# Designed miniproteins, single chains, part 30

Each design is a single chain, and the fold is of that chain. pLDDT is the mean over its residues in the fold that is shown.

## One batch from the design tools (miniprotein)

Design m1088
Fold by ESMFold2-Fast:
Structure m1088 (fold): chain A 78 residues (1-78)
Amino acid sequence: DSVEEFLENAKKYAEENKDDKEFLRKAAETLYEMALLLAEEGKNELAARLLEAAAEIAKRAGDEELAARAEKELEKIR
């Protein structure tokens, strides 16, 4: 499956669980961790897409710290 399909599913689950802040926070944290691993492997385009999704979902969760961390990592690899 494509990264696009994975991201679309993540966004769909975030919308379906928009009031579940803990679910959204964990989803954003998972995307952030996956992005860091991809960046270490030199897959910067894929990492950037996951970091963008992580920042968006973290903001929905109210986790501004996680969102800021994802945005900083995105700046480093762009």
Scores: mean pLDDT 78

Design m1089
Fold by ESMFold2-Fast:
Structure m1089 (fold): chain A 56 residues (1-56)
Amino acid sequence: MSRDERIEEIAKRLKERIDELEAQGHSRPQAITIAAKELLDEGVSVDDVTEALRRV
């Protein structure tokens, strides 16, 4: 799998989680922070999360 394919997968996960958190009443910046932190806690690299955030 290419890095681009992996980043697209991470971006999709981020978008879905951000949308869920916003639906729960979180602000967009708060939802982004929570979703990104969850991916980092799962072992996703900071570089991959940062690049994925550019795509959402």
Scores: mean pLDDT 82

Design m1090
Fold by ESMFold2-Fast:
Order: C-alpha cells, then structure tokens, then sequence
Structure m1090 (fold): chain A 55 residues (1-55)
C-alpha cells in the first residue's frame, strides 16, 4: 500500500508538470500493486492512465 501510494503521488506530480506519459506509467505501476488488495482503485488508476496516454 505505501509503495502504491508513493507511485500514485509521483504520477500526480508528473501530471501537474505536464509529463503525461510518466504520469500514466506511474499510475499503471500503482494499479498493478493495488490489484490484489483494492481492485476497484486499481481499475480507476488504469483508466486515468489510459486517459493520460490519449493526450
């Protein structure tokens, strides 16, 4: 959980800087770590990453 939170926070920071590709990668890594413990949150992070990759 702590590692996933750190990755998600880094993704948010990258997104604020306009680095959408890095933000998407960080969200996907966070989602992978969360999938076995919080699949709903993992899916939300994957959807956010998909939207960022379309930008």
Amino acid sequence: MEEARKLANQGIQAGKQGDYKTAAKLFRKAAELLKPVDPQLAKELEQAADELEKM
Scores: mean pLDDT 80

Design m1091
Fold by ESMFold2-Fast:
Structure m1091 (fold): chain A 64 residues (1-64)
Amino acid sequence: EEEELKEKLYEAIEKGDPEAVKEYALKLGISEEDAEYIAELVKEGRKDRAKAIFDLLLQRRKAA
């Protein structure tokens, strides 16, 4: 379920696991470029920014 994947992605961000973040982002239908960007933010310790960008991307896809 989409909600379960979103929860796992937030958990991966909090744990600082960029590989898991990229995996769950791709499973949620986020592009490879955007998934890599979010994972890079997590690797840099910018967890709040990573969450904000993820939420924006997910919301934009649902609004279309």
Scores: mean pLDDT 80

Design m1092
Fold by ESMFold2-Fast:
Structure m1092 (fold): chain A 90 residues (1-90)
Amino acid sequence: SSNLQQQIQQYQDRIRQNPNDAQSYVSLASYLLRLRQYEQAILYAQQAIDLDPNNAAAYRLLSRALEQLGRFDESREYRRLADDIIRRND
């Protein structure tokens, strides 16, 4: 199995053990995006945002997945939200 598939399995196991770990959802969404599984990447990025609405990485992943699906206006909105979170935390 590929390294990406192994990492997906590891983060799925982490989510099963701690379903409120926002960073595990971010990591899982990132690996799904690399596998071009964009709808699943959106699902897990959205769950990360639901758990931690200040997680800029989750908004960035959501934006990137939406862009790959041709949903450019939504992608641009989430990119701006990620940038705003980063600026507020500086």
Scores: mean pLDDT 88

Design m1093
Fold by ESMFold2-Fast:
Structure m1093 (fold): chain A 65 residues (1-65)
Amino acid sequence: SIKAIAKALEDQVAKSPEDLSLKKGDTVEVLDAKLDGKVYAKSLETGKSGWVDVRNLGDVISYEN
């Protein structure tokens, strides 16, 4: 299966329970993408999932698993 990962370039504070809180440097697995500049991701640091603004993420790296 293909996995996609990215690093947080900026802190993100969740404004709702559906959003993911991140610290700069955290690694996330991208689970889904929207055309509205947001991705649904899982934090590999906390195991929590939620929406992340793509402006807060670095390059998404896809790899076979």
Scores: mean pLDDT 78

Design m1094
Fold by ESMFold2-Fast:
Structure m1094 (fold): chain A 140 residues (1-140)
Amino acid sequence: AMEKILKGVEYLKQNKYDEAIKYFEEAIKEATGPELARAYRLLGNAYFKKGDYEKAIEYYQKAIEIAPNDALAWSNLGKAYEKLGKYEEAGDAYTRAAEVTAMIDPKKAAELYQKAADSYRKAGNTEKADELERIAKELA
């Protein structure tokens, strides 16, 4: 499983997304626990780079089901929702990424809360946007 993940990452770096996808799909058949969550997140990244944002969302959600504290999976889910114009869902995902980051890296959490606020503002949710901008300023 790990060797297949490493080969998939190498293809991803070469922008060979279909080859990367094949290796990550093979890795998920063998992987469990944190390694499976990582394989799903990387499969989501490959689909995101291909412009298949719906597939990227599906695999980021699978990664989060296994590893709900993976801030990278949450922030990448937010980016994928933004690409589809789903700004409320993007705000929700960035907020969760910020929450899991806040105790470890308050400055990075502030950046994620600001992204969530920007997304909620684009969704027309001014109340949540103002609240999260305030939290971001307190952490910065």
Scores: mean pLDDT 91

Design m1095
Fold by ESMFold2-Fast:
Structure m1095 (fold): chain A 70 residues (1-70)
Amino acid sequence: MKELEEVLEKLRAYLEKFKPYLSPEEYEEILRLALEAARAYMAGDEERARELGEKALELLEKALKKSGWR
C-alpha cells in the first residue's frame, strides 16, 4: 500500500505539469484510470494494469492534442 501511495504521489506531480492544458474532468479521469492500473498491478493482474494504463495515456494524449499541446 505504501508503494501505491508513492506511485500516486509521483503520478500526481507528473500530471500537475499538464493540468493547465486539461479540463478538471479530463484530469480526474486520467488519475482515476492510473489509480485503477496501479491497483491492478499490485494485485498481480498485469494485463488489466496494462489495459488501464494504455487508456490513461490515450486520454492524456487526446486531451493534450485537443488543447494544442505537444
Scores: mean pLDDT 74

Design m1096
Fold by ESMFold2-Fast:
Structure m1096 (fold): chain A 94 residues (1-94)
Amino acid sequence: DPQRLQQLQQELERLQQQVDERLAEEEKNAETDVEKQVLAEIRRKTQEAIANTKTLEQLEQLIVGLRGLLDNFDVREERRERAKKILEQRLRDS
């Protein structure tokens, strides 16, 4: 159904804008290159998923995924976890 596909594509564009806004907000608060790298990886993966979405079923799954990302978005926790691992590695290498 071309109309259904168009409706879902419009919803995807709206969700993509919301994800981009959230990522930009978190990037503005990023203090280290590691934090910026994590945010860049999330952005890249999101853009890649959108670019690879070609069917109605894939589009519906992507929309559910993006809603879940927005509802549970906490890049600060991921940044904290990665910073801890880097510190632990440096201490082992000493």
Scores: mean pLDDT 71

Design m1097
Fold by ESMFold2-Fast:
Structure m1097 (fold): chain A 57 residues (1-57)
Amino acid sequence: GEEAKKELIKAVAEVLRNIGDVFEAEKEGDEEKLAEAEKELEKAKEKFKAAAKKLDE
């Protein structure tokens, strides 16, 4: 449905934002920030997978 498509777009945007956060943490050489950013990226990936499944399943 239309709602599932909107959820997917939101999830994609969240993943892209978190990828940027990981990149910034790597650039700063802050291992603690990097670990936190990677955890948030994994959460965003799971939300993306869930949203994608709603479109196909």
Scores: mean pLDDT 81

Design m1098
Fold by ESMFold2-Fast:
Structure m1098 (fold): chain A 61 residues (1-61)
Amino acid sequence: NMKKALELAKKAEELFKQGDYDKAAELVKKARALAMKSREIPMPIVELEAKLRRKKLAALK
């Protein structure tokens, strides 16, 4: 599960860099769910979630 969570997080980060924030958020959500199943959330997932949240808030301004 952790390996799959990190793979999804990596794909989400690629989508984030491409500007596809909605798809990046969807994959990060799936990555978090898999990581939670292992009772651990890797820092890359947390950091990407924070970046996506900030981008959504900025887009509303």
Scores: mean pLDDT 77

Design m1099
Fold by ESMFold2-Fast:
Structure m1099 (fold): chain A 60 residues (1-60)
Amino acid sequence: MEKIEVETLSGNKILLETEEEKKIFEEILEVQKKALKEKKDASEELEELNEKLAEVREKL
């Protein structure tokens, strides 16, 4: 299967293997983008989403 290439806000490129991972990653980017725009603290939400992404990746 073709890997999905995504880019973080810091400019790092990451290869994802599933649509589930892409979905979670898109949520992370959206939360980060909104937090930066509104100057809100989203650290806990981002940490939870990053843990969820890591768990999905571990289940490969």
Scores: mean pLDDT 73

Design m1100
Fold by ESMFold2-Fast:
Structure m1100 (fold): chain A 60 residues (1-60)
Amino acid sequence: DLIKKAREYLKKGREAFKEGDFESALEYYKQALEYAKKANDSGLVKEAERNIEIVKEKMA
């Protein structure tokens, strides 16, 4: 289930973000984005993209 995979990676990304591991959070959110795109779920795509942007801002 592609939607389930996207949600699992979003959860892992959030957990890494809370721990301050922005590099791992970014990779998890990128995986979530790939699964969301394959699932053609625009809401999950937008959520993953937004989280990627937030992580990049924290790393800048």
Scores: mean pLDDT 88

Design m1101
Fold by ESMFold2-Fast:
Structure m1101 (fold): chain A 64 residues (1-64)
Amino acid sequence: SHEEAVERFRKEVEELKEKVKKGELTVDEAIQRIAEFARRLLEEGLLTPEEAKRLAVEAARELQ
């Protein structure tokens, strides 16, 4: 469902934030991964293009 897709996205962002904090990923690598995940959810029809873009931009800001 849409709600489950948003929850999955939030969990991915939190996991990536932890990896950046631990030095396991660069900020740029984490941003690339979250953009890829948003695109995947869009391709699965779980997010609109506008939602995918908004969520990816918000996550990129949080990862910095």
Scores: mean pLDDT 84

Design m1103
Fold by ESMFold2-Fast:
Structure m1103 (fold): chain A 68 residues (1-68)
Amino acid sequence: GAMEELKQALIDYARALAKKYAEEKFPGAELVGEEVTDTEVVLTFKTEEGEYRVTVNLVTGEITIEKL
């Protein structure tokens, strides 16, 4: 239904935003993990400096980067 399509569009947008943010901050980073929940999109990237988690909060719009 329309609400499911809007939710999926929001998730797709957040995923694209997280990927773009990670690519701009970590050139050459390899995507090694992805998790999508009702409240968050989480992407894990491997870089020469180690692994990093990029989280987009779907409720607040906050983007968080954490070194693993």
Scores: mean pLDDT 77

Design m1104
Fold by ESMFold2-Fast:
Structure m1104 (fold): chain A 58 residues (1-58)
Amino acid sequence: MSPREKLLEKAKKLMEEIFGEGSEEAKLYLEILKEAEPSDESAPLIEEELEEWKKEKK
């Protein structure tokens, strides 16, 4: 599984945790990320940003 695939799976779980499962916001953010088509090179950097979002959601 590529870093990009891992990123998309992790992003889905994080969006569901932050906005709620099935929320429109979670779907919108995931669609934006998919449309950006992150490369395997950029995926680790985006993953770090998602970890920061998770910490800040409090």
Scores: mean pLDDT 71

Design m1105
Fold by ESMFold2-Fast:
Structure m1105 (fold): chain A 88 residues (1-88)
Amino acid sequence: MKEKIEELGRKLLDVLFRAAAESDLDGQIEFTLLAMEAVTALSIKDPKKAAEELANIARRGSELARKYGFTEQAEELDKIAEEAEKLK
C-alpha cells in the first residue's frame, strides 16, 4: 500500500510540475501550491487517508488543468485520481 501511494504521489507531482512549467505565472503558482499539498498528503501515516487526499488533489489539479487548456495533463490527473480511489 505505502509503495503504491508513493508511486501515485510521484506521478501526481510530475504532472503538476509539467503543467506549472507550461503555464504563465498564475498557473505556476496554482499548480505549485497543489504540488505542496501533494507532498503534505504523502506524509500522512494512514494509507487510506493519504490515498483520499491524493485523489482530491488530483481532481482539483485536473479542473485547474482544464481551466488553463491543458487537456492531456487533465486526463493524466483524472487517471491518478481513479487509481487513488481504488486504494481506499
Scores: mean pLDDT 85

Design m1106
Fold by ESMFold2-Fast:
Structure m1106 (fold): chain A 72 residues (1-72)
Amino acid sequence: MELLLAEAEIGVYEIAAAVYLRLGDLEKAIEYYEKAAELAREAAEKFPERREEFEEVARRYEEIAKELREKL
């Protein structure tokens, strides 16, 4: 159940980030992508069986946030 909750929380922040990005609110989009990345990093530490998957997810969100910051 804890793994599913972690995945759900990451998903909620990703959806929030995508919505703000669609609205053109880059500052909010960056904030929520960074939150999703932080949760994915935490999940990677808590769930070793899924570590690589969560680390890859975190890297993707970190990269998106970085690209958006460069455009501000």
Scores: mean pLDDT 83

Design m1107
Fold by ESMFold2-Fast:
Structure m1107 (fold): chain A 84 residues (1-84)
Amino acid sequence: SMVEEFRKKLEEALEKNPEVPEEVKKELLELVKELEKAIEEKDWEKALEVLRKILELLRKYKLPLELETDVGVLELKAAVELVT
């Protein structure tokens, strides 16, 4: 699944970026768990809310742009599910 691949990429990026505070790393991983749950429950509104929070943290802590692109793709998919 795209969320599983995103989680793996995020975990790898966090390991390579020691400048990110450990509390923020924990928060990002908890948000990914919330995202996985929202998708399993087909709560697309919640999925979009969680993706927005993930994106804000990725930008704030200057994590790789590839992760922002992955979030954008997940947002598009969740938005399509919400309106169809």
Scores: mean pLDDT 86

Design m1108
Fold by ESMFold2-Fast:
Structure m1108 (fold): chain A 59 residues (1-59)
Amino acid sequence: SEETRREAEESRELIRKARELGVTVLELLGDPDRLAIAREIAEKLREIGDAFQAELDAK
């Protein structure tokens, strides 16, 4: 229904914003060694987020 569709869309957008915000926050924290690890984790989270978005879109 329209309600569940809106809820799924909101969740997808929230996941996108969370990933983007997470990367920005990690960059602002600024330790170059930690930043390198943080970027790798952020990329992993992006993959997971894309998988969740795909599942939400399929349902």
Scores: mean pLDDT 67

Design m1109
Fold by ESMFold2-Fast:
Structure m1109 (fold): chain A 83 residues (1-83)
Amino acid sequence: SSVEKQIEELLDEIEKLVKKAEEALKKGNYEEAIKLAEEVLKKVKEAKKLLEQSDMPNIEKTKRMFRLLALESEAYLIIRKAK
């Protein structure tokens, strides 16, 4: 479905943003790391709303929800380490 495609695209974008934020953190570019992590949090919110509206099987929703929670946790950890 269109919603499922949007969720998968957001998950891919979020994963790439987390990786960029982690690299910025490693390089001591704390302001960039925070900015990228905040973008992750915004996209996680969007993906969670789409996931709630999605008509995919419960097991597939659960898998994506756990992945979103893991990515959200990584973003909060990056912000905490950068501040």
Scores: mean pLDDT 88

Design m1110
Fold by ESMFold2-Fast:
Structure m1110 (fold): chain A 108 residues (1-108)
Amino acid sequence: ELDAVRAAVRAARPTRVIVLYAEIDENGKIVFHDGRGYVPGSEQDNPAARDAAIDRALAEAERYVEQLKKEGKEPVVGVFLTRDGGTAVVAVGDSPEALEYLERLVRA
């Protein structure tokens, strides 16, 4: 699962990678969690730094996925590019509805 996500992020060649999390509470309200931002600075912006940032983002996403699975949920993961194409968002939702919320937020 995460191998396909990794390939998609790398193919996009982003200058910035962030991880976002969303959950739907018992009242159907979406709870948004700010994930870690992995941003190679301009002074450190090179292919190796970008790959390292991608790997860190995917490791955090994987930890969240495994935690949700242990809680009996079926997490979903998507990769979305911001409108300018510069930021790749690795989005983790506890449900398809939470993932769709993150996609809409990223593409707003």
Scores: mean pLDDT 71

Design m1111
Fold by ESMFold2-Fast:
Structure m1111 (fold): chain A 96 residues (1-96)
Amino acid sequence: MMQEELREELEKKLKELIEKYKLPESMVKNLEKAVENMVKDFEERVERLMTENKMSEEEAKKRVRELYLGILEGMFLIYEGVERAIENSKNKIRIE
């Protein structure tokens, strides 16, 4: 997998999440930043897995891709949970 292919896949996944859940602009901006950082760090993470874990290049690239997709989905779930908790706090804990 090339870095450009990874970027396209991560951007496609992000777009699907934005459209499906109608994410606010602040969350979109943070997730876009995360995708850019993931793409930038991709080659270094692949090299580290090959060197430290004795993986083939193909296996290392696949593992980093799966990790990044999982992180993006996990970040979405965390943001959704936090935003829901904040909304509940504003409605029930107004006595601060």
Scores: mean pLDDT 73

Design m1112
Fold by ESMFold2-Fast:
Structure m1112 (fold): chain A 118 residues (1-118)
Amino acid sequence: MAPEVVGELTVTATGSATSVTFTVTVTNLSAEDITGPVRVEVFNEAGELLASATLPPVAAGASQTVTLTVPASRALGKEILVLARAEDATHAYFAAATLLPAEGKTTTAVAPLVRYAK
């Protein structure tokens, strides 16, 4: 079966002179619960992990949000990759969003949350 889009990864980055704050929301738009936890990871363009968090399971029609803060020197003006990954008994889930945080600005990226059969 082909991979299916079942939701959205929304990433909002607010940049300041000292920090970048990422607000990461995983939305499940499907009729099926994601019963496993969702791991959120923030990487720079070199593949270095800047921050991570684990969201609780995302029920059908629900969303979960986490806020992650990174020093401006590591994220400001650089391409940032945000990954969301989850697994349950039957499926794996993946989303990837890229954005460029800017000082004094809010930047938003939205990416599809894709479900894969195991």
Scores: mean pLDDT 88

Design m1113
Fold by ESMFold2-Fast:
Structure m1113 (fold): chain A 75 residues (1-75)
Amino acid sequence: SNKEQADKLTAEGDKLYAQGKYEEAVEQYKKAIDLDPNNVEAWDNLSDALEKLGKLEEAKKYREKSIEVGTKLAS
């Protein structure tokens, strides 16, 4: 259920991102990773949305988390 809810929140974030609503997209992606910290897509897309907002240092931090989570799942 947490994985399914996180996938849904990630999809809602993607819709907001496509509309240029980057701050709202960030909120949905953060909720997704709170429910499922293994959702690599949500970590990656959160970083992209933060880059669009000019929050480059924060975006880099979450990009590094995306790589860490993806690497751990592949191991």
Scores: mean pLDDT 86

Design m1114
Fold by ESMFold2-Fast:
Structure m1114 (fold): chain A 65 residues (1-65)
Amino acid sequence: MSKEELLQKANELGREARELIKQGKYEEALKLYEEMVKLLSQVDPVMAKVGEKELKELKEKLEKQ
């Protein structure tokens, strides 16, 4: 899989995760976000850090609700 394909897939996973949150499917959303971060860590360390921050923020928001 190319670098562009991995980045596109990561972006799509993040988008799907946010949509699942709106539907109340939090466990599925978290799994997609974790997968996104794993893909980003393989292609772009900078983007991986951004995704990791979003994952932590998502977990905290769901836990603090």
Scores: mean pLDDT 76

Design m1115
Fold by ESMFold2-Fast:
Structure m1115 (fold): chain A 67 residues (1-67)
Amino acid sequence: SKEELEEFIKRLDERIKELEEEIKEIEEELKKNPDNKELWLRLQELEGIKALLEAMKAVLEKKIASL
């Protein structure tokens, strides 16, 4: 149903916000240690997950628009 899809989008938004907080923490650590390869790899991983969740949200929003 449309309501179930809207609830799922809200949950995705909450997860994206949590992920943005983790990204911010890593960005602050990278300011102190810019040559830390492990932190750069972790940042790329989290940004990739965020992009996937945002893409999923966009697909669900388009599906709601067609209902």
Scores: mean pLDDT 87

Design m1116
Fold by ESMFold2-Fast:
Structure m1116 (fold): chain A 86 residues (1-86)
Amino acid sequence: MSEEQRLELEAGVLLVAAATGLNIAKRMEKQGVPGAEEARKLFEEAIDLAVEAIRQVGTDPEKARELLEKAREKIKEAFKLLDQAS
């Protein structure tokens, strides 16, 4: 698998994870769970970063990698908030 294909696959995995987390966070936010709004915002930011990374893969793979690292960090933080709230 090429480096570009690996970055695209990673971005896709992160997008699915962030979208899943976003749906959970939105449901918890409707229930008034503390931290759910913050988690929702982090998942939304992670989606934006992963989408931008996909756009950069063919043009600037290093920037794509940096964007994916930031997306992963935000997803990790958001899931930690949801886990602590449940």
Scores: mean pLDDT 86

Design m1117
Fold by ESMFold2-Fast:
Structure m1117 (fold): chain A 71 residues (1-71)
Amino acid sequence: EPSLEELLQRAYEIIEEITRAITEDTPPELLERFAELVLRFQELADAPTPDKEKLLAVIKELEEILEELRA
């Protein structure tokens, strides 16, 4: 089971990869989903005791966006 620190690092890495993959041709729907997930991630990261299950769910959705961007 990954540690909280590992999950936070993974989320940051995926967010960075998505940001680098975004172009002018990126569908607005994906941009909106990404923005919502970034806000959720920031809220979780700022919490005194971040919820690992919610963090994992955000990471999974971020991975799905990255796959859609690369398709």
Scores: mean pLDDT 82

Design m1118
Fold by ESMFold2-Fast:
Structure m1118 (fold): chain A 66 residues (1-66)
Amino acid sequence: MRAEELARRAAEAARAGDRRRAAVLYTAAMLEAIGAELDGEISSEEAERLIKEGRRLVEEAEKEAE
């Protein structure tokens, strides 16, 4: 949940051309996913899925930002 929200916000920042903000938000999204895995809230597979999906969203936004 939180990881997905942070990844979306990272993609929005990337689309706006704010690469620094995008990097910070994406890092926070990854840490949320990893933290949830370590705390036993989600599986390793789910954490990897969230990280990969977040990365994809940011990469797509960067391509669209021109």
Scores: mean pLDDT 79

Design m1119
Fold by ESMFold2-Fast:
Structure m1119 (fold): chain A 64 residues (1-64)
Amino acid sequence: SMVEEALARAERYGYAITLTSLEMRKLAVEVDAEMGDISEEEARRLLAELDAAIAALRAAEAAA
């Protein structure tokens, strides 16, 4: 899952870099949706997955 991949990357590269990468991916999805490169439904799904991964990383960092 995107959450599991994000947690693994944070352990390898650090939380700050991984969070920044996910936030950049979120921006890219929003841009792709605005440009019509992906559907609004697909964008909503991807944004929900990215938000879940970001939330999981923030919780894990706070517990560290």
Scores: mean pLDDT 85

Design m1120
Fold by ESMFold2-Fast:
Structure m1120 (fold): chain A 80 residues (1-80)
Amino acid sequence: DKEKKEEEEKKKLEEEEKKRKEAQLFRDEVAEKLDNTKDDEERLKIMEEAAKWLGEYYGDEELLKDLQEKIALLKKRLEK
């Protein structure tokens, strides 16, 4: 049914947009937690948890890559 297929496609776009907004809110919340957290090990945990959530629930490769780069930098900081 042609109409049903178009409705399903529209619903997918709306769900994707909702997930994108949720990802942005989650990212903002993570940033706030990081600003309030002075322990680098806890910061790393927060970032890794956020990266896992973004990878599983929101397929934004650019956002995930940026977060992974920040995790790598923080890991290097902890090693020194």
Scores: mean pLDDT 72

Design m1121
Fold by ESMFold2-Fast:
Parts: structure tokens; sequence; C-alpha cells
Structure m1121 (fold): chain A 70 residues (1-70)
């Protein structure tokens, strides 16, 4: 799970957001975590899939207890 999350972050930093989302989705299937949901939300946001990004952001907040004040 962590190795897939790192691969996703590497893809994200390279600007390959589709590949990043694939790696994060595989990581979620193995081990759901607030961090992985947050990373997936970021990747979907960059892909222009803002509604999916908001859904994953909410799941990250619920699981991790993080509150973001805008």
Amino acid sequence: AEALRQAGLEAYLAGDYEKAAEHFEKALEIEPSAGIYANLALAYYELGKKEEAEEYKKKSEELGGFVVIE
C-alpha cells in the first residue's frame, strides 16, 4: 500500500495525474487511509474532475479528522 502511494506521489510530481490517480486507487483497495484519499482528491482535482475530488476530500477528512478552514 505505502509503495503504491509513493509511486502515485512520484507520478503526481512528474505531472502524470492519470497515473498518479491509478496508483492511489490501487493503494486504497489494499489499505484505505486519510492520506491516500487526500492524494487521490488532489490528483482528480488536477484532472479537472472536481466533483470526484471533493468526494475523496470529504472521505479523507472523515477518516483523518482533518478540518480545513477556507
Scores: mean pLDDT 74

Design m1122
Fold by ESMFold2-Fast:
Structure m1122 (fold): chain A 66 residues (1-66)
Amino acid sequence: SVEELAKKLAEKAGISVETAKRILEGAITLLKDGFSDELVVQFLVKESGLSEELAKEVVEKAKELL
């Protein structure tokens, strides 16, 4: 579920569960809109301040929810 994945991301990134959920939902939307994994990672790094490693994990988890 989005909530369960958001809890794991929140713990790893040191952010709130609500913020992690918004990041995951945003990644899902971009992937559904046809953006490549690499472009979504770049957007998450620039917009959310996540490390590249964490941004890649977000994309991986978002794909599990598709």
Scores: mean pLDDT 82

Design m1123
Fold by ESMFold2-Fast:
Structure m1123 (fold): chain A 61 residues (1-61)
Amino acid sequence: SPLEEQVKELIEKAKKYEELAKTYRDRADQDPATGRVYRAMADSAELLAKYYKEQAEKLAA
């Protein structure tokens, strides 16, 4: 159903943001000069991942 497709898309978006957050954390560790920026970007990506997971759960309920 279209609803199942939307749930899958939200889960995929959440996974992409989780991966992106991990990448930003790694970048922060490798480059102290830009570490503050990458940590903030990682935090934002984690919030987006959580948001999409919550939307998927709400839609699947």
Scores: mean pLDDT 87

Design m1124
Fold by ESMFold2-Fast:
Structure m1124 (fold): chain A 92 residues (1-92)
Amino acid sequence: SELDELIERARDFARAFALGLAKAMGLSPQEVEEILARIDAIAERLRKDPDAAFDELGVSEKLRELIENIENDFERDLAAVSLGLVILGKAL
């Protein structure tokens, strides 16, 4: 479940970034809810089939290698933020 915890952290970062962007862009509450729903759907796909979802999202080989070989808290945070930004980019 280390990967599940990473995906949840990435989802939380993506949601936080989406809310900040929505505020900056003046998006409606409905548009915000639609973006957040897309983020949650992507995170659910990652949890069900990580390899297929990584391919669909275009997750780089370097990020996949980082995710598979996390050795410390810094690398875990970096992986979560990086994956979160990939999820956000796909949700927009």
Scores: mean pLDDT 87

